# Designs tried in a protein design run: designed miniproteins, single chains. Part 88

Each design is a single chain, and the fold is of that chain. pLDDT is the mean over its residues in the fold that is shown.

## One batch from the design tools (miniprotein)

Design m3045
Fold by ESMFold2-Fast:
Structure m3045 (fold): chain A 76 residues (1-76)
Amino acid sequence: MTDEIEQKVKEMNDLKKRAEELEAEASRIEQTAVDLEKEGNWLLASLYRLEAGATRLVADYYRKKAEEIENELKKL
């Protein structure tokens, strides 16, 4: 039981870390879009905003997977 719990905790923490890294990446992409908007590059800015949105969607996916594991651990 202890080893199984330890493995789930590690998986949960790895997924949370990946979600945080993706959120940081999305924020950087979004900042690039803001800078491009200030320069008048609206089309390129829109593409970067789409990329940031997609990156956040992937981050949400990893976060939800971590929450599923956390909920399993709480039921033990």
Scores: mean pLDDT 85

Design m3046
Fold by ESMFold2-Fast:
Structure m3046 (fold): chain A 85 residues (1-85)
Amino acid sequence: SEIEELKQKVLEIVGEMQELLRPVAETILSNPELLARLEELDARVVEAGERLRAARSAEELREVVREMEEVLEEVRRLVEEARRL
């Protein structure tokens, strides 16, 4: 079903974020500016998770997927900056 496919997409995005962050975790945690950005992104992931749990329609889940894809792109930028340190 579309609902199951969208939920699976969110899980795939979360997994990709975890894989991207793992090798740079210590760098981010030791840098106050990068840590603050990670904390902002984490808050957005928490809110998206609450919206995912509350979602009752495919349209609501599509909105969660869009937010998670935007967060993933911000994570990619954060990781790229951490790698340049």
Scores: mean pLDDT 89

Design m3047
Fold by ESMFold2-Fast:
Structure m3047 (fold): chain A 66 residues (1-66)
Amino acid sequence: SEEEIARAARGLAEAGRRGDAVAARTGAHMVGKEFGLSEADAEALARAAVAGASPEELARQIRRGA
């Protein structure tokens, strides 16, 4: 659902803001499994989160890959 995507994106953005690369990468791969993203899209999501992408940008990436 859109609410679940928004919640996942906020969690990834928060890990990125903390500078917690391990949490961002682990979270991105869990989100990838939940929403059916490819391994490549999950890795791109992890990189975006670590780079400080906004929750809105991360939500767009999840929707594109799902």
Scores: mean pLDDT 83

Design m3048
Fold by ESMFold2-Fast:
Structure m3048 (fold): chain A 80 residues (1-80)
Amino acid sequence: YSDEELYQGALQNALGLADHAAKHRDEALAAADRWLELDPEIGRQLRAMAEAQTPEERRAIAQRLADQAYAAWKAAKAAA
């Protein structure tokens, strides 16, 4: 897979989370609370996405999550 293909995959997944949070806000907030116990960084990002008032704000958070996931994958690949 190309780096571009992997990044686009991460972005599509993050945008899916943003869409879900917009449609199912209460469920997204509950999921974020559970993630805060397991991974505070991911939990904070998910809660921010669920609490976001605008589609633009949710999209910005999704972009950040995609960037973080891609960076983590690249780091793991380099370490292998």
Scores: mean pLDDT 78

Design m3049
Fold by ESMFold2-Fast:
Structure m3049 (fold): chain A 100 residues (1-100)
Amino acid sequence: SKEEREVQIKLFFLSLGVEISRDEIEKVELLLDPDGDGRISVADFREKLRELAKLSDEELDALAAEGDADGDGYVDYLAFLERFSKRPERAELVEKARKL
C-alpha cells in the first residue's frame, strides 16, 4: 500500500541517519525513481544516496550490491525497500518510521 511504502522509505533513510518527513516522501520517491517505473540504475542510486545521506563509497557499494541482487545494473526500488524493511533486526526502526 501507499502507507506501507511511505513507512519503508522512512525506515530505509532512518537506518542511514536521515529522518524523512511525511511531506518529503513524494520528493524522495521522485528523486530515487523519476521515471516511476520502479527501477533506478546502480550509478544513479549510488549518487542520490551520496547526496541524501553522505555515505562512504564502501557503504554505497554494499547498498548497491544488496539492491542489484540479479546483477543487471538496476535496482528494483520497490522490491529493495520491501526486502530491507522485512529483516527482523530492523523491526524497531519500522516502529520508529511509523511514528514520523
Scores: mean pLDDT 72

Design m3050
Fold by ESMFold2-Fast:
Structure m3050 (fold): chain A 68 residues (1-68)
Amino acid sequence: MSLEEILEELKKELDKLFADPSLSVDEIAQAVEDKILEVAKKENLSSREVLELFVEMGTYLQEKVKAM
């Protein structure tokens, strides 16, 4: 799977988590971090690719929080 495809899937998962009113922002952030680490292990991603996913998802999460 490409890094772009992984990022798109992670953004879709984040959108689903934000649609659940029972979840706090902290719980959503933890779930996203757990998913990034799971994908990194499964796909044998380099440290650079893992950092890119964290930066991109962190930015996306921040934008979602600002829209609340």
Scores: mean pLDDT 81

Design m3051
Fold by ESMFold2-Fast:
Structure m3051 (fold): chain A 73 residues (1-73)
Amino acid sequence: EVEEARKRAREAIQTVLDASGGDAELANRAALTIANHYRLQGKEDQARAVVEAAIEVLEEAGLPVSDTLRKAA
């Protein structure tokens, strides 16, 4: 559900940051890809939760959040 999507998004974005050495651009793109996956299934609440969770992870890390990701929230 929404909480599971949020948790999975936080884990996925953290994994991208850890693997890439803090590549904010890659993390922003990954978040949009995950959110679009839910949107294609008509799961808009889950998609929004993914975007919000990704923004939280990026802001906690002191990394930039793209305008595209902010508008997707």
Scores: mean pLDDT 84

Design m3052
Fold by ESMFold2-Fast:
Structure m3052 (fold): chain A 102 residues (1-102)
Amino acid sequence: AEERPVEQEITTTYTAKSEAAAAEVARRHEALAARLREIAAETPGTEHYEVRVERAGRTVTVTVRERFASNLAYGAFRDRVRPLYEEWAAEVAPLLEAVESA
């Protein structure tokens, strides 16, 4: 079977309970992003991986641009990062009012 590349851009907007909470969410996400970039670099078949974190007042916008050579490579990456995302989500949940993905 022909393996199709996985290419996507995901934008997630986090609305925090305060500007101080938004700053903490952004700081914690930048720490997570550093680990995600490391794992992407170690994952065979990662062709592009970019995470941008932007904060404006109470909103934190995270944009991920990613390209993997195959669904297998993408799956391997997702399996490694899932527990890191779950840990991060649990840590920031008390700081958040809303989460929206597009």
Scores: mean pLDDT 87

Design m3053
Fold by ESMFold2-Fast:
Structure m3053 (fold): chain A 93 residues (1-93)
Amino acid sequence: LKEEVEKIEEELKKFKEKAKTTLDATAKKFAENANEEEMEKMLEELERQLKEVEEAAKKLSPELAEKLIEGARAMAEAFKEVIEKAKKIQEEK
């Protein structure tokens, strides 16, 4: 039980680390190199990953499932903010 939660938290931590360390750089690179279609594709991939996390959470206790889903949604919101910033920068060009 604890090992399963720890493994999921470790995966979320790795995902968060990658996202956070490149958030500003990624937004700038997206504005310079990606079009709106590519950014939409990234959002679709994020939504797919979120669904996988929600599906995995259903096998846990209600308390653990709630915490895991809340964390995953918070990360998804942060990533959406990065893409929105990139779109804004691109519109100014």
Scores: mean pLDDT 67

Design m3054
Fold by ESMFold2-Fast:
Structure m3054 (fold): chain A 84 residues (1-84)
Amino acid sequence: SASEAGELMNQFEDALAKGDAATAREHMDRMMDLVRGIDPALVDRARAGYYKIINGQQLSEDERNAVGRVFNAIKMLYDMEKLE
């Protein structure tokens, strides 16, 4: 959820500020679980939405919502890969 992702992000930022890489990684793993916990149909819808964005096409509301959720999770994952 958005609130759960936001809480995990705050906990991740706090861990980074304290130099606690182990705790930051734990929160990253939980965010990975959020991406994987999104049902396959939602993940596929987000992927289709990304394709439409790249091609300059308009998204449905469902595609926009799916893209937003998956994008936030992916962005966090990519930012956290720098910790490895």
Scores: mean pLDDT 62

Design m3055
Fold by ESMFold2-Fast:
Structure m3055 (fold): chain A 76 residues (1-76)
Amino acid sequence: MSPEEAAQRVEEAAAANPAITPLDAQGAGVIARNLARTLPPEEAQRVVEELVEAARNAKDSLEFSERVSEIVSKAG
């Protein structure tokens, strides 16, 4: 998965959830791109899939931001 593909997948999932603001969706895309650039390919794929699921299941932007933060903290 390319960093651009990772960003697009997360941004599209967040944009499809009306509970998530466009700003938070774009921010998550930047995070996904950076993780895809820095992590080993297998871990990058897992983390991006977790971000996509967080975007799909979030009740609001706050829950989404909290889930993104948790996923990022565990990715190191």
Scores: mean pLDDT 84

Design m3056
Fold by ESMFold2-Fast:
Structure m3056 (fold): chain A 76 residues (1-76)
Amino acid sequence: SEELLEKLRKEIEELKKTLSEEDREMVKNAGRIFEPRGEPAQLAAEAAAIANIFDRKGEVEKAQRAREIMQQALEL
């Protein structure tokens, strides 16, 4: 749904705000690869990249939230 997509987009933006500039660029690059497949696929790719970044930093709660966003985006 459009409302779910909007919600997921906002949650991804909030998670991005907590990342370094370098990590934000990695997330953007992951999203760009999937841009031709549409916004849900792009958002899922960004969420996956964010989850990996937070896992490496030990931010378990944020990593888990990013995986939830990825899963929801893949269902769109």
Scores: mean pLDDT 84

Design m3057
Fold by ESMFold2-Fast:
Formats: C-alpha cells, structure tokens, sequence
Structure m3057 (fold): chain A 75 residues (1-75)
C-alpha cells in the first residue's frame, strides 16, 4: 500500500526544517509526469525541486534536495 503524497511531503518537510508552499503536477517535453514542489528553507528562501511522480518517495525527495543544495552552494 502506497503512503499518501501528503504524508511523504510532511515527513520530508519535518526532516529538513522546510515549509511546503505549493505542490503542482506537470508533464515535461519528454512526456514524463513530474511533481514540482515549492518550499521555504530555514533561511526563508523560496526554492523549487522537481521529482518524477512514478518514483516519488522520501529517498527521491532527499536525493533531489541534497543535489539542489550542493549545486547552489558550489555553482
């Protein structure tokens, strides 16, 4: 049984001290179903991550967040 997207998002937000602003669904130019998550960091900075809906889980969210965090600090 799949946990709800809301349960996964709440766990993700709690783990990283984030506030979820909005969640939207869209398809890209390759016809992939994607989940666009907009959130506020602990520094009150608005950020967005994009994850594939078909593989959506807490580990995918954590991975996307860490990749994004590293890219912003280094590039």
Amino acid sequence: MKPSNEEILNLFAKRHNLKIISVSYFTDEANRELLKIKFLTEDNVERTIVVDKSTFNIFVLDSAYYRFKNNIKSK
Scores: mean pLDDT 72

Design m3058
Fold by ESMFold2-Fast:
Structure m3058 (fold): chain A 67 residues (1-67)
Amino acid sequence: SDAAKEAAERKLVELYLQGKISPEQASKAGAFISENTDPEAVKKFLLELGMSEEDAEEIVKAIEEAL
């Protein structure tokens, strides 16, 4: 849903501004989430992208809360 995309993108910006993820991770994650908001698929993609379990879980939580 658009709400889930918006929530996830807002969390990505937050993590980026906190220095927890790289600009490349933020860009690639944002592009993936624009096409797919399935929590399991998003989590797998973020982990493959090199994000920590904690940071990936924060994004997944934002998606689940918006669904």
Scores: mean pLDDT 84

Design m3059
Fold by ESMFold2-Fast:
Structure m3059 (fold): chain A 70 residues (1-70)
Amino acid sequence: DKEKEKLKKEVEELKKQVETLAQQLFAEGRHRDGELVRALLESGVKLAKEGKYEEAIKTLQKGIALAQAA
């Protein structure tokens, strides 16, 4: 379905953003925030593998929000 393909693409885009933000936090010495953002990335990927794309998107968005607040 085209809808599932769109959700999959959104997950992949958000995954890349969260990965970049986690790496930046580690590079800045913000290891605790980097670990939390990475944990949200791993949870989002797990949800996507289970077909729970909306929950995966929400989890990855939380990772971005946490990184931006840091």
Scores: mean pLDDT 84

Design m3060
Fold by ESMFold2-Fast:
Structure m3060 (fold): chain A 89 residues (1-89)
Amino acid sequence: NAEKLINEAISLVEEVVDQLEKIDPETAKRARELIEKAKKSKNLFVKALYVMQAALLVMETARKHGNDELYQKALKAYRLALEAMLLAS
């Protein structure tokens, strides 16, 4: 179920963005804007793309700061969103 996967991905990416705000508040703000766009979109494919973009920002910043735990959580959100996108296509 694509809707269930995307909702799980949104919840997880919101959690990792809250953690990112303590490390890089500017990148966290950009990620939150992408999450807001995802929530406002009615198209599941477009929702998934915005969630994947937000997750990638978290992953990139986590790598730069050596935060493996944050990276793995963001990667999980990315994979859930990717699966939702493929099911919605």
Scores: mean pLDDT 88

Design m3061
Fold by ESMFold2-Fast:
Structure m3061 (fold): chain A 76 residues (1-76)
Amino acid sequence: SWKEYAQKAVEAKTGEEALRYAGEASIAAEKEGDIGGAMGAGVAVTAAATYLSLGDEEKAIEMARKGAENVLSGKG
């Protein structure tokens, strides 16, 4: 489920892992019809991908984790 991917993104040790799992969370949420979760994760993925492309892995990890935490902290 998208929650499992979001949790993995929060626990990721590298920018590549954080981006990968945040992306998987966004895709899974969209497939499950959770448009809010998909959009939140999608914004985080876009921000993380942008920072990775600029070589800022620390910001990429931060953005991916914050996005994943926001969707996980939602009470439905």
Scores: mean pLDDT 71

Design m3062
Fold by ESMFold2-Fast:
Structure m3062 (fold): chain A 62 residues (1-62)
Amino acid sequence: MKEEEEKKKFLEDVEKMMELSIEELKELAKQGYYDGATITALVFSEGKGMEEAKELMKKAEE
């Protein structure tokens, strides 16, 4: 099903983002990359909770 392909693509995007350093993820967030893949990568890459990802995104929007 096409929905399964979209989920697979999302997981692949997360995998790619997880290869980036936390500082690179912060820079991408500042540039407007606050999608689910970036948030998930931030949480898993640093072992931070969703609260840390939300704080980063909030600062990027400012």
Scores: mean pLDDT 61

Design m3063
Fold by ESMFold2-Fast:
Structure m3063 (fold): chain A 57 residues (1-57)
Amino acid sequence: EEELAKKAIEAAEKAKKEDGPEAGALTGRVGSQDLKEAGYEKAAEAAEKKAEEMAKA
């Protein structure tokens, strides 16, 4: 699960770098929802927390 969380966080960070903090937060939120649907709740929580940090920054 940690590898999946890492991938979702990296995707969010890449989106933030290319399209700004809102894109990063959105990408992290979508990734978190996808992980939750797949049953990876711990990875989803990590991705969601990162998305919230990006939205505040």
Scores: mean pLDDT 76

Design m3064
Fold by ESMFold2-Fast:
Structure m3064 (fold): chain A 68 residues (1-68)
Amino acid sequence: MMEKIKEELKEKAKEVASLPTEEANEIMQEVLDEIKKKYPELTPEQILELVDAALEEYEKEREELKKK
């Protein structure tokens, strides 16, 4: 379950990376709202951990590309 949510967040981060910050923030907020609606049992802390993990994976891949 959590791995699927993390992967979905990572894919959304990739999609919005080319968009202006304001538009990217709107889309990400909608995604977070959908996750909260689908998984109301998740605490805000658990949601933050999933977001942080997804962003770390995305940034790691992006940094590896920059080094090449």
Scores: mean pLDDT 71

Design m3065
Fold by ESMFold2-Fast:
Structure m3065 (fold): chain A 69 residues (1-69)
Amino acid sequence: SDAELTERIARGLTEAALAEGLSEEQARRIRDAVLSGETPAEGARRGLEELRRLDPSMEPIGLAAVADA
């Protein structure tokens, strides 16, 4: 379902962010961005946008996390 895919994207991006040393609060902002999307694709876009805003060097890691979801 779209809800399950959106949760997988949120989890993947937040786990990747935490693994790279972002804070729990920064990871929560990324999760909130993903969950604010009306579709999984929009959620992924918003989550990646927040990740790039926090740390642009993480874009390849973020893209891989979305692809793995």
Scores: mean pLDDT 86

Design m3066
Fold by ESMFold2-Fast:
Structure m3066 (fold): chain A 88 residues (1-88)
Amino acid sequence: REEAAEGAREAGRYGMEAGKDGGNSTSASAAGISGSGGEFGALYGVEDPEGIARDARAAAESGKRAPGASEELVRRAEEGARRAEEAA
């Protein structure tokens, strides 16, 4: 539960930063929304583990869509998504 929430938070945070670095506010916003959804779902028990992992993965993928995104930030977002998936 807490590990899944942390993974979703990391995916959202670094996905947003990747989107901003790439100059794509839509990708940044999508990553933040997905990451926050997964974090909220995990912490309040309103989402199953697979749903939380899906939201975390969506956040990382949104960050990856920004062409100028830092590879380091994308990698960190993917690590967050992986943590949420492993906690599922």
Scores: mean pLDDT 75

Design m3067
Fold by ESMFold2-Fast:
Structure m3067 (fold): chain A 86 residues (1-86)
Amino acid sequence: MVKSISISILRLPGRPPVAITTVELEEPQEVKIEFTSDLSGTKVVSFYAKDKTVQVSAEIPDAPTRITAKVYVNGQLVAEASADLQ
């Protein structure tokens, strides 16, 4: 199961913002991460973890005010985190 989740937003000049989520697991397992923004809609990233720490990044085309990351294991929502740009 998930131990912890964190999310941050990286802004680079002339590029869309990048959401970075770090997930720590108690054991290696398949993790699906869903990114949702209030401006650009939902992006879904499916990733199989090969160790206990998973870091996934997703480019968000709009400049969001809030990004939420939801983590699913075996089809169940196990953790979520959000980050605001303000």
Scores: mean pLDDT 72

Design m3068
Fold by ESMFold2-Fast:
Structure m3068 (fold): chain A 74 residues (1-74)
Amino acid sequence: MSEEEKAELEMEVLEGMFLIGLSVGRLANDPAVIEAILRQMEREAERFIREYPQLSERVRAFLREIKARARAIA
């Protein structure tokens, strides 16, 4: 597996984790829980960007979309 293939796989895992977090927030149906999940996603995104800075724009764009979707539900 190439370095690029590994980075892409790790990005797919992060995106999957964010979608799971969004689903959990929706199931909880509590704005405070949704905001707590979004704060955790922001921390995970910053950790990922430190490891794969070349993917920073993609991570930030995805996080913005997830946050918009979460707030539309709340």
Scores: mean pLDDT 80

Design m3069
Fold by ESMFold2-Fast:
Structure m3069 (fold): chain A 120 residues (1-120)
Amino acid sequence: KEDLEKVLEILEKAKQLLNETRERISQATSADEILEVMREAYEELRKLFEEALKISKDPEIQKGIKEVLDLAEQTLAEVERLHAEGKPVEEIKRHALGMLDLLLQRIDQLIEYVKKKLEE
């Protein structure tokens, strides 16, 4: 199924984006930098996943993508809140990195699901 192969490619790109984002956040030295990086990552992730949602009508893929986007949106909102409250850079960074780990775990689960469907 060509659609599943395209979705897998998009999920792998999303994983690469989040790994690069994690590296950038790890090296960030200000709350403003963390917020900018998180906003850029969210926008790129949203574009990738909107593309995947147009390609696949598989209910599990649609549900999983929506769950990851919802988690990403909540993560960005929390980073924005911590920034607005003037929380220490170390606290914002720890929160952002922890949430990126959860997002990566969810994407890995979706990749595994798509790979299994391709083997059927």
Scores: mean pLDDT 88

Design m3070
Fold by ESMFold2-Fast:
Structure m3070 (fold): chain A 73 residues (1-73)
Amino acid sequence: SHHIQHMSRVEQARLALDIYREIKREHPDASDDELLEKTVKRLKELGVPEEVIKLAETEIGIAVMELYVAVSR
């Protein structure tokens, strides 16, 4: 899990978004709050940096990460 800290910020953001999208697919009836809670829990278990986890705590934070990844190519 510590090797995730050696990933670039863009790679960490992509990982977080991939996990969010996977959880959303697995739980189609879950509320947005439930999806964010499940995502944050998974990111903590994987040892993702707190800076990235904080963005995954809100829908606005997810949108910011999606924009960041999109402009970073």
Scores: mean pLDDT 83

Design m3071
Fold by ESMFold2-Fast:
Structure m3071 (fold): chain A 71 residues (1-71)
Amino acid sequence: SAAEQEAQADELATMAFEYYRLGIEEKSPEDMKKAIDYLQKALELSEHNPRRKEILEEQIKKYEEEKKKIE
């Protein structure tokens, strides 16, 4: 269902943010890559929600930029 896809996307985005925090705090490119991977999975589940898709795309770009700074 659409509600199940929304819930899965929310969980993936939450996991992404947790790895993002860890990546920044520990300067870990591996954790930043995990954060990006989780956001990409959330993006794939968000085709029905254009606003969420836009936000996730922006977050992916931000996380990629931060990864480059610590890599």
Scores: mean pLDDT 86

Design m3072
Fold by ESMFold2-Fast:
Structure m3072 (fold): chain A 61 residues (1-61)
Amino acid sequence: SAAQAARDAATAEVKRWLNERLDEIDKELDPNSPEYWQKVSELHREAAAEYAARLADIAAA
């Protein structure tokens, strides 16, 4: 269905964004630092929020 295709696309987009951001912090921060894990947790929370927002937009369309 078009709705399923849109959800699959949203999942792929969010995962691509998250992986790119995780690669950036891997280059910028020491993996043993508390700041590294704080940033990892923040990015996962942002990815979850973005995915939820995209699902809401798909449901509203």
Scores: mean pLDDT 83

Design m3073
Fold by ESMFold2-Fast:
Structure m3073 (fold): chain A 81 residues (1-81)
Amino acid sequence: MVDLEEELLSATEDEVHFRAVVGIADLARELGIELPSGEAAAEALREAIEAGARAQGAEVVELRVEVEGDRVVAEVTLRRR
């Protein structure tokens, strides 16, 4: 498990909105791959979030991923069925 700094922004009966921050090096180690750029790290985090949501029966309603120096920031809205 990566040391993800997660902040719950809002939660309703149907949706959860949270922010996740991870270091690019930590993400690369967790996934067992090399991340040669911030854009590659952002894409890998996006894919990991989408895969995790589907595995838990949740739908990704909105996903924004930004690179901040050596870290990647994701803001996610998930809907549970």
Scores: mean pLDDT 74

Design m3074
Fold by ESMFold2-Fast:
Structure m3074 (fold): chain A 73 residues (1-73)
Amino acid sequence: MMPSQEEIDLALARMMGTIMAKIGDPEEAREAALKMYRKGYSEEALMEMVEAIEARGELESARAAREAVEEAL
């Protein structure tokens, strides 16, 4: 069974969150969230990215990404 575009987007968002957590830079996390928003990612996918960062303990990066998403929506 082929995954839906939404399932792919959620998986890519989680991957991006993992990468942003590894970088540990709030400004990079914020810009990544805005780029994903501009690419047409859903609010659900954007929040998956934020949750992936937060789950890895990078709370400042998670906060920066969440604020960017809230400002864009």
Scores: mean pLDDT 83

Design m3075
Fold by ESMFold2-Fast:
Structure m3075 (fold): chain A 80 residues (1-80)
Amino acid sequence: SEELERIRELLTRGIRYDMQGDREKAIEEFDKAAELARAAGLREVEEALRRAKEALKQGDDIKFTSYAFRALSELVEEEL
């Protein structure tokens, strides 16, 4: 799905920004991904992305990684 691929690209871009220390850009990418997930009706993906964004704002790298991984797992499930 083009929509699922776009969400995944935004998610991976956000992870890359976080790895580079650019948390503000990482938050923006995760916010965009969550908006696309909401528009597509992907409730579990949206929730995981919103939780990952909250963790980024709090500086909680462990929670961020956990929720980002959950969002990726949910995206894979939607393709099945």
Scores: mean pLDDT 86

Design m3076
Fold by ESMFold2-Fast:
Structure m3076 (fold): chain A 79 residues (1-79)
Amino acid sequence: SERDKLIQKLEEQIEKLRELAKTADPEMKAFIEQVIEDVRELVEQLRKETNPRQQAILYTAASLLITGALTQYEIAQRR
């Protein structure tokens, strides 16, 4: 289903964050792991949601959290 595709995309992004956390410093690792937990909670809400508009809102919220984490990681690596 379309919902399953959105969930799969989020699970793939969670796995990427998990890989980054393996080589990150302790503070960044803790931050990334917290973001993974928050995103996983949104994924569980998305699994139960039947309204397509609400599914899009949950997916967007999770995607913004992931993008924020990746941005913070990139900033930390540059300087």
Scores: mean pLDDT 86

Design m3077
Fold by ESMFold2-Fast:
Structure m3077 (fold): chain A 78 residues (1-78)
Amino acid sequence: SMRRLTPAELARLRAAFAAADTDGDGFIPVSQLGDVLLAAGLGLSGEEIIALNELARASGQPRVDYRALLARVEARFG
């Protein structure tokens, strides 16, 4: 199971998504999700990355609503 994320880690994750969102629309390509998670510098395990990918891909869409994802991550792991 995934560990709890601190408020500081959630803030870093939010900043990493915002930096990847070059068009400012609140979405990133799902193909970039792994790179964003690595850029946040949270030291996530492969299992934790898989768990976050499952949450992100729950909509089945090619683009991730990362604001909605961050709200779900905070509710489940914050």
Scores: mean pLDDT 76

Design m3078
Fold by ESMFold2-Fast:
Structure m3078 (fold): chain A 79 residues (1-79)
Amino acid sequence: MSREAKREMVRGSIEIARRLREKIKDPKVKEEVDKLIREAEELLRRGDLDGALRKALEAVELATRAVGSDAGREAVDAL
């Protein structure tokens, strides 16, 4: 994967996680998603695209589990 494509995936994943975060009812899970988003942003700023992508995808996965199996649709419906 190109460096630019990976950076785009990190940004997209962070945005998805932020949208899903707003649907999370459990405040502790919401805080954990926020922590993963912050870690992804820090790694992105440091140029660690692999680390940033990993953290961003972890945030999306956690938020998806908290909202439900159809998290993408739920995030879109929330907008």
Scores: mean pLDDT 77

Design m3079
Fold by ESMFold2-Fast:
Structure m3079 (fold): chain A 119 residues (1-119)
Amino acid sequence: MVTRPAMSEEQARALAEEIERVARRAGFAAATEVVREDGRVAIGIGIDLTGDQERAEEAARLALERAREVPAPNAAHIVVVEPDRPLSAEERARLLDTLAEIVERALAAGVDEIEVSVV
């Protein structure tokens, strides 16, 4: 296996902007946090399904802490904030399609590991 080097801060920020665009296109609030330290990149992604930007920003901070625990050169974590009610089938499908697109774009951009948590 070829070990990929950590992406640049500029590359990580460009990916973060792309991820936020994908989530907003789906009608979600989104925020991202990027840290480059110890030869590694960690990307925290917060998505709020109700469109609450402050909740998305809090989720992004939690997601960054999770991504920083992963011993990969380029790690990402997504924290999804669900509403206080069950999701409709259409909302669930939109979420899953959005997450799939984010994961595919992240892996294509050089992310080695990406995980998803729901809160």
Scores: mean pLDDT 85

Design m3080
Fold by ESMFold2-Fast:
Structure m3080 (fold): chain A 86 residues (1-86)
Amino acid sequence: LSPEIEKEIDEAMVRIAVSVSKLTEKPDPLYALIAANMLSLGASDKDIREIISHLPPDLKAQAEKALEEPDREVAAKKLKEIAKKA
């Protein structure tokens, strides 16, 4: 794929993930894994914070702390670890 098309696909996937998260009625640990994958696709901090808002309160606090990491790759790794241990 061309870089332009790849970026458009990544942006569409992030938009879908955010929209689906807003339909969530109950907190779900799965959103930590979704957030990690979306962060790897270049999702904004605002989009990631929307997704992690649907985590259980204890996991949400851990995920918010992971997003304080300036390195997005390290932040994504921390979010995946939260998902694996949930």
Scores: mean pLDDT 79

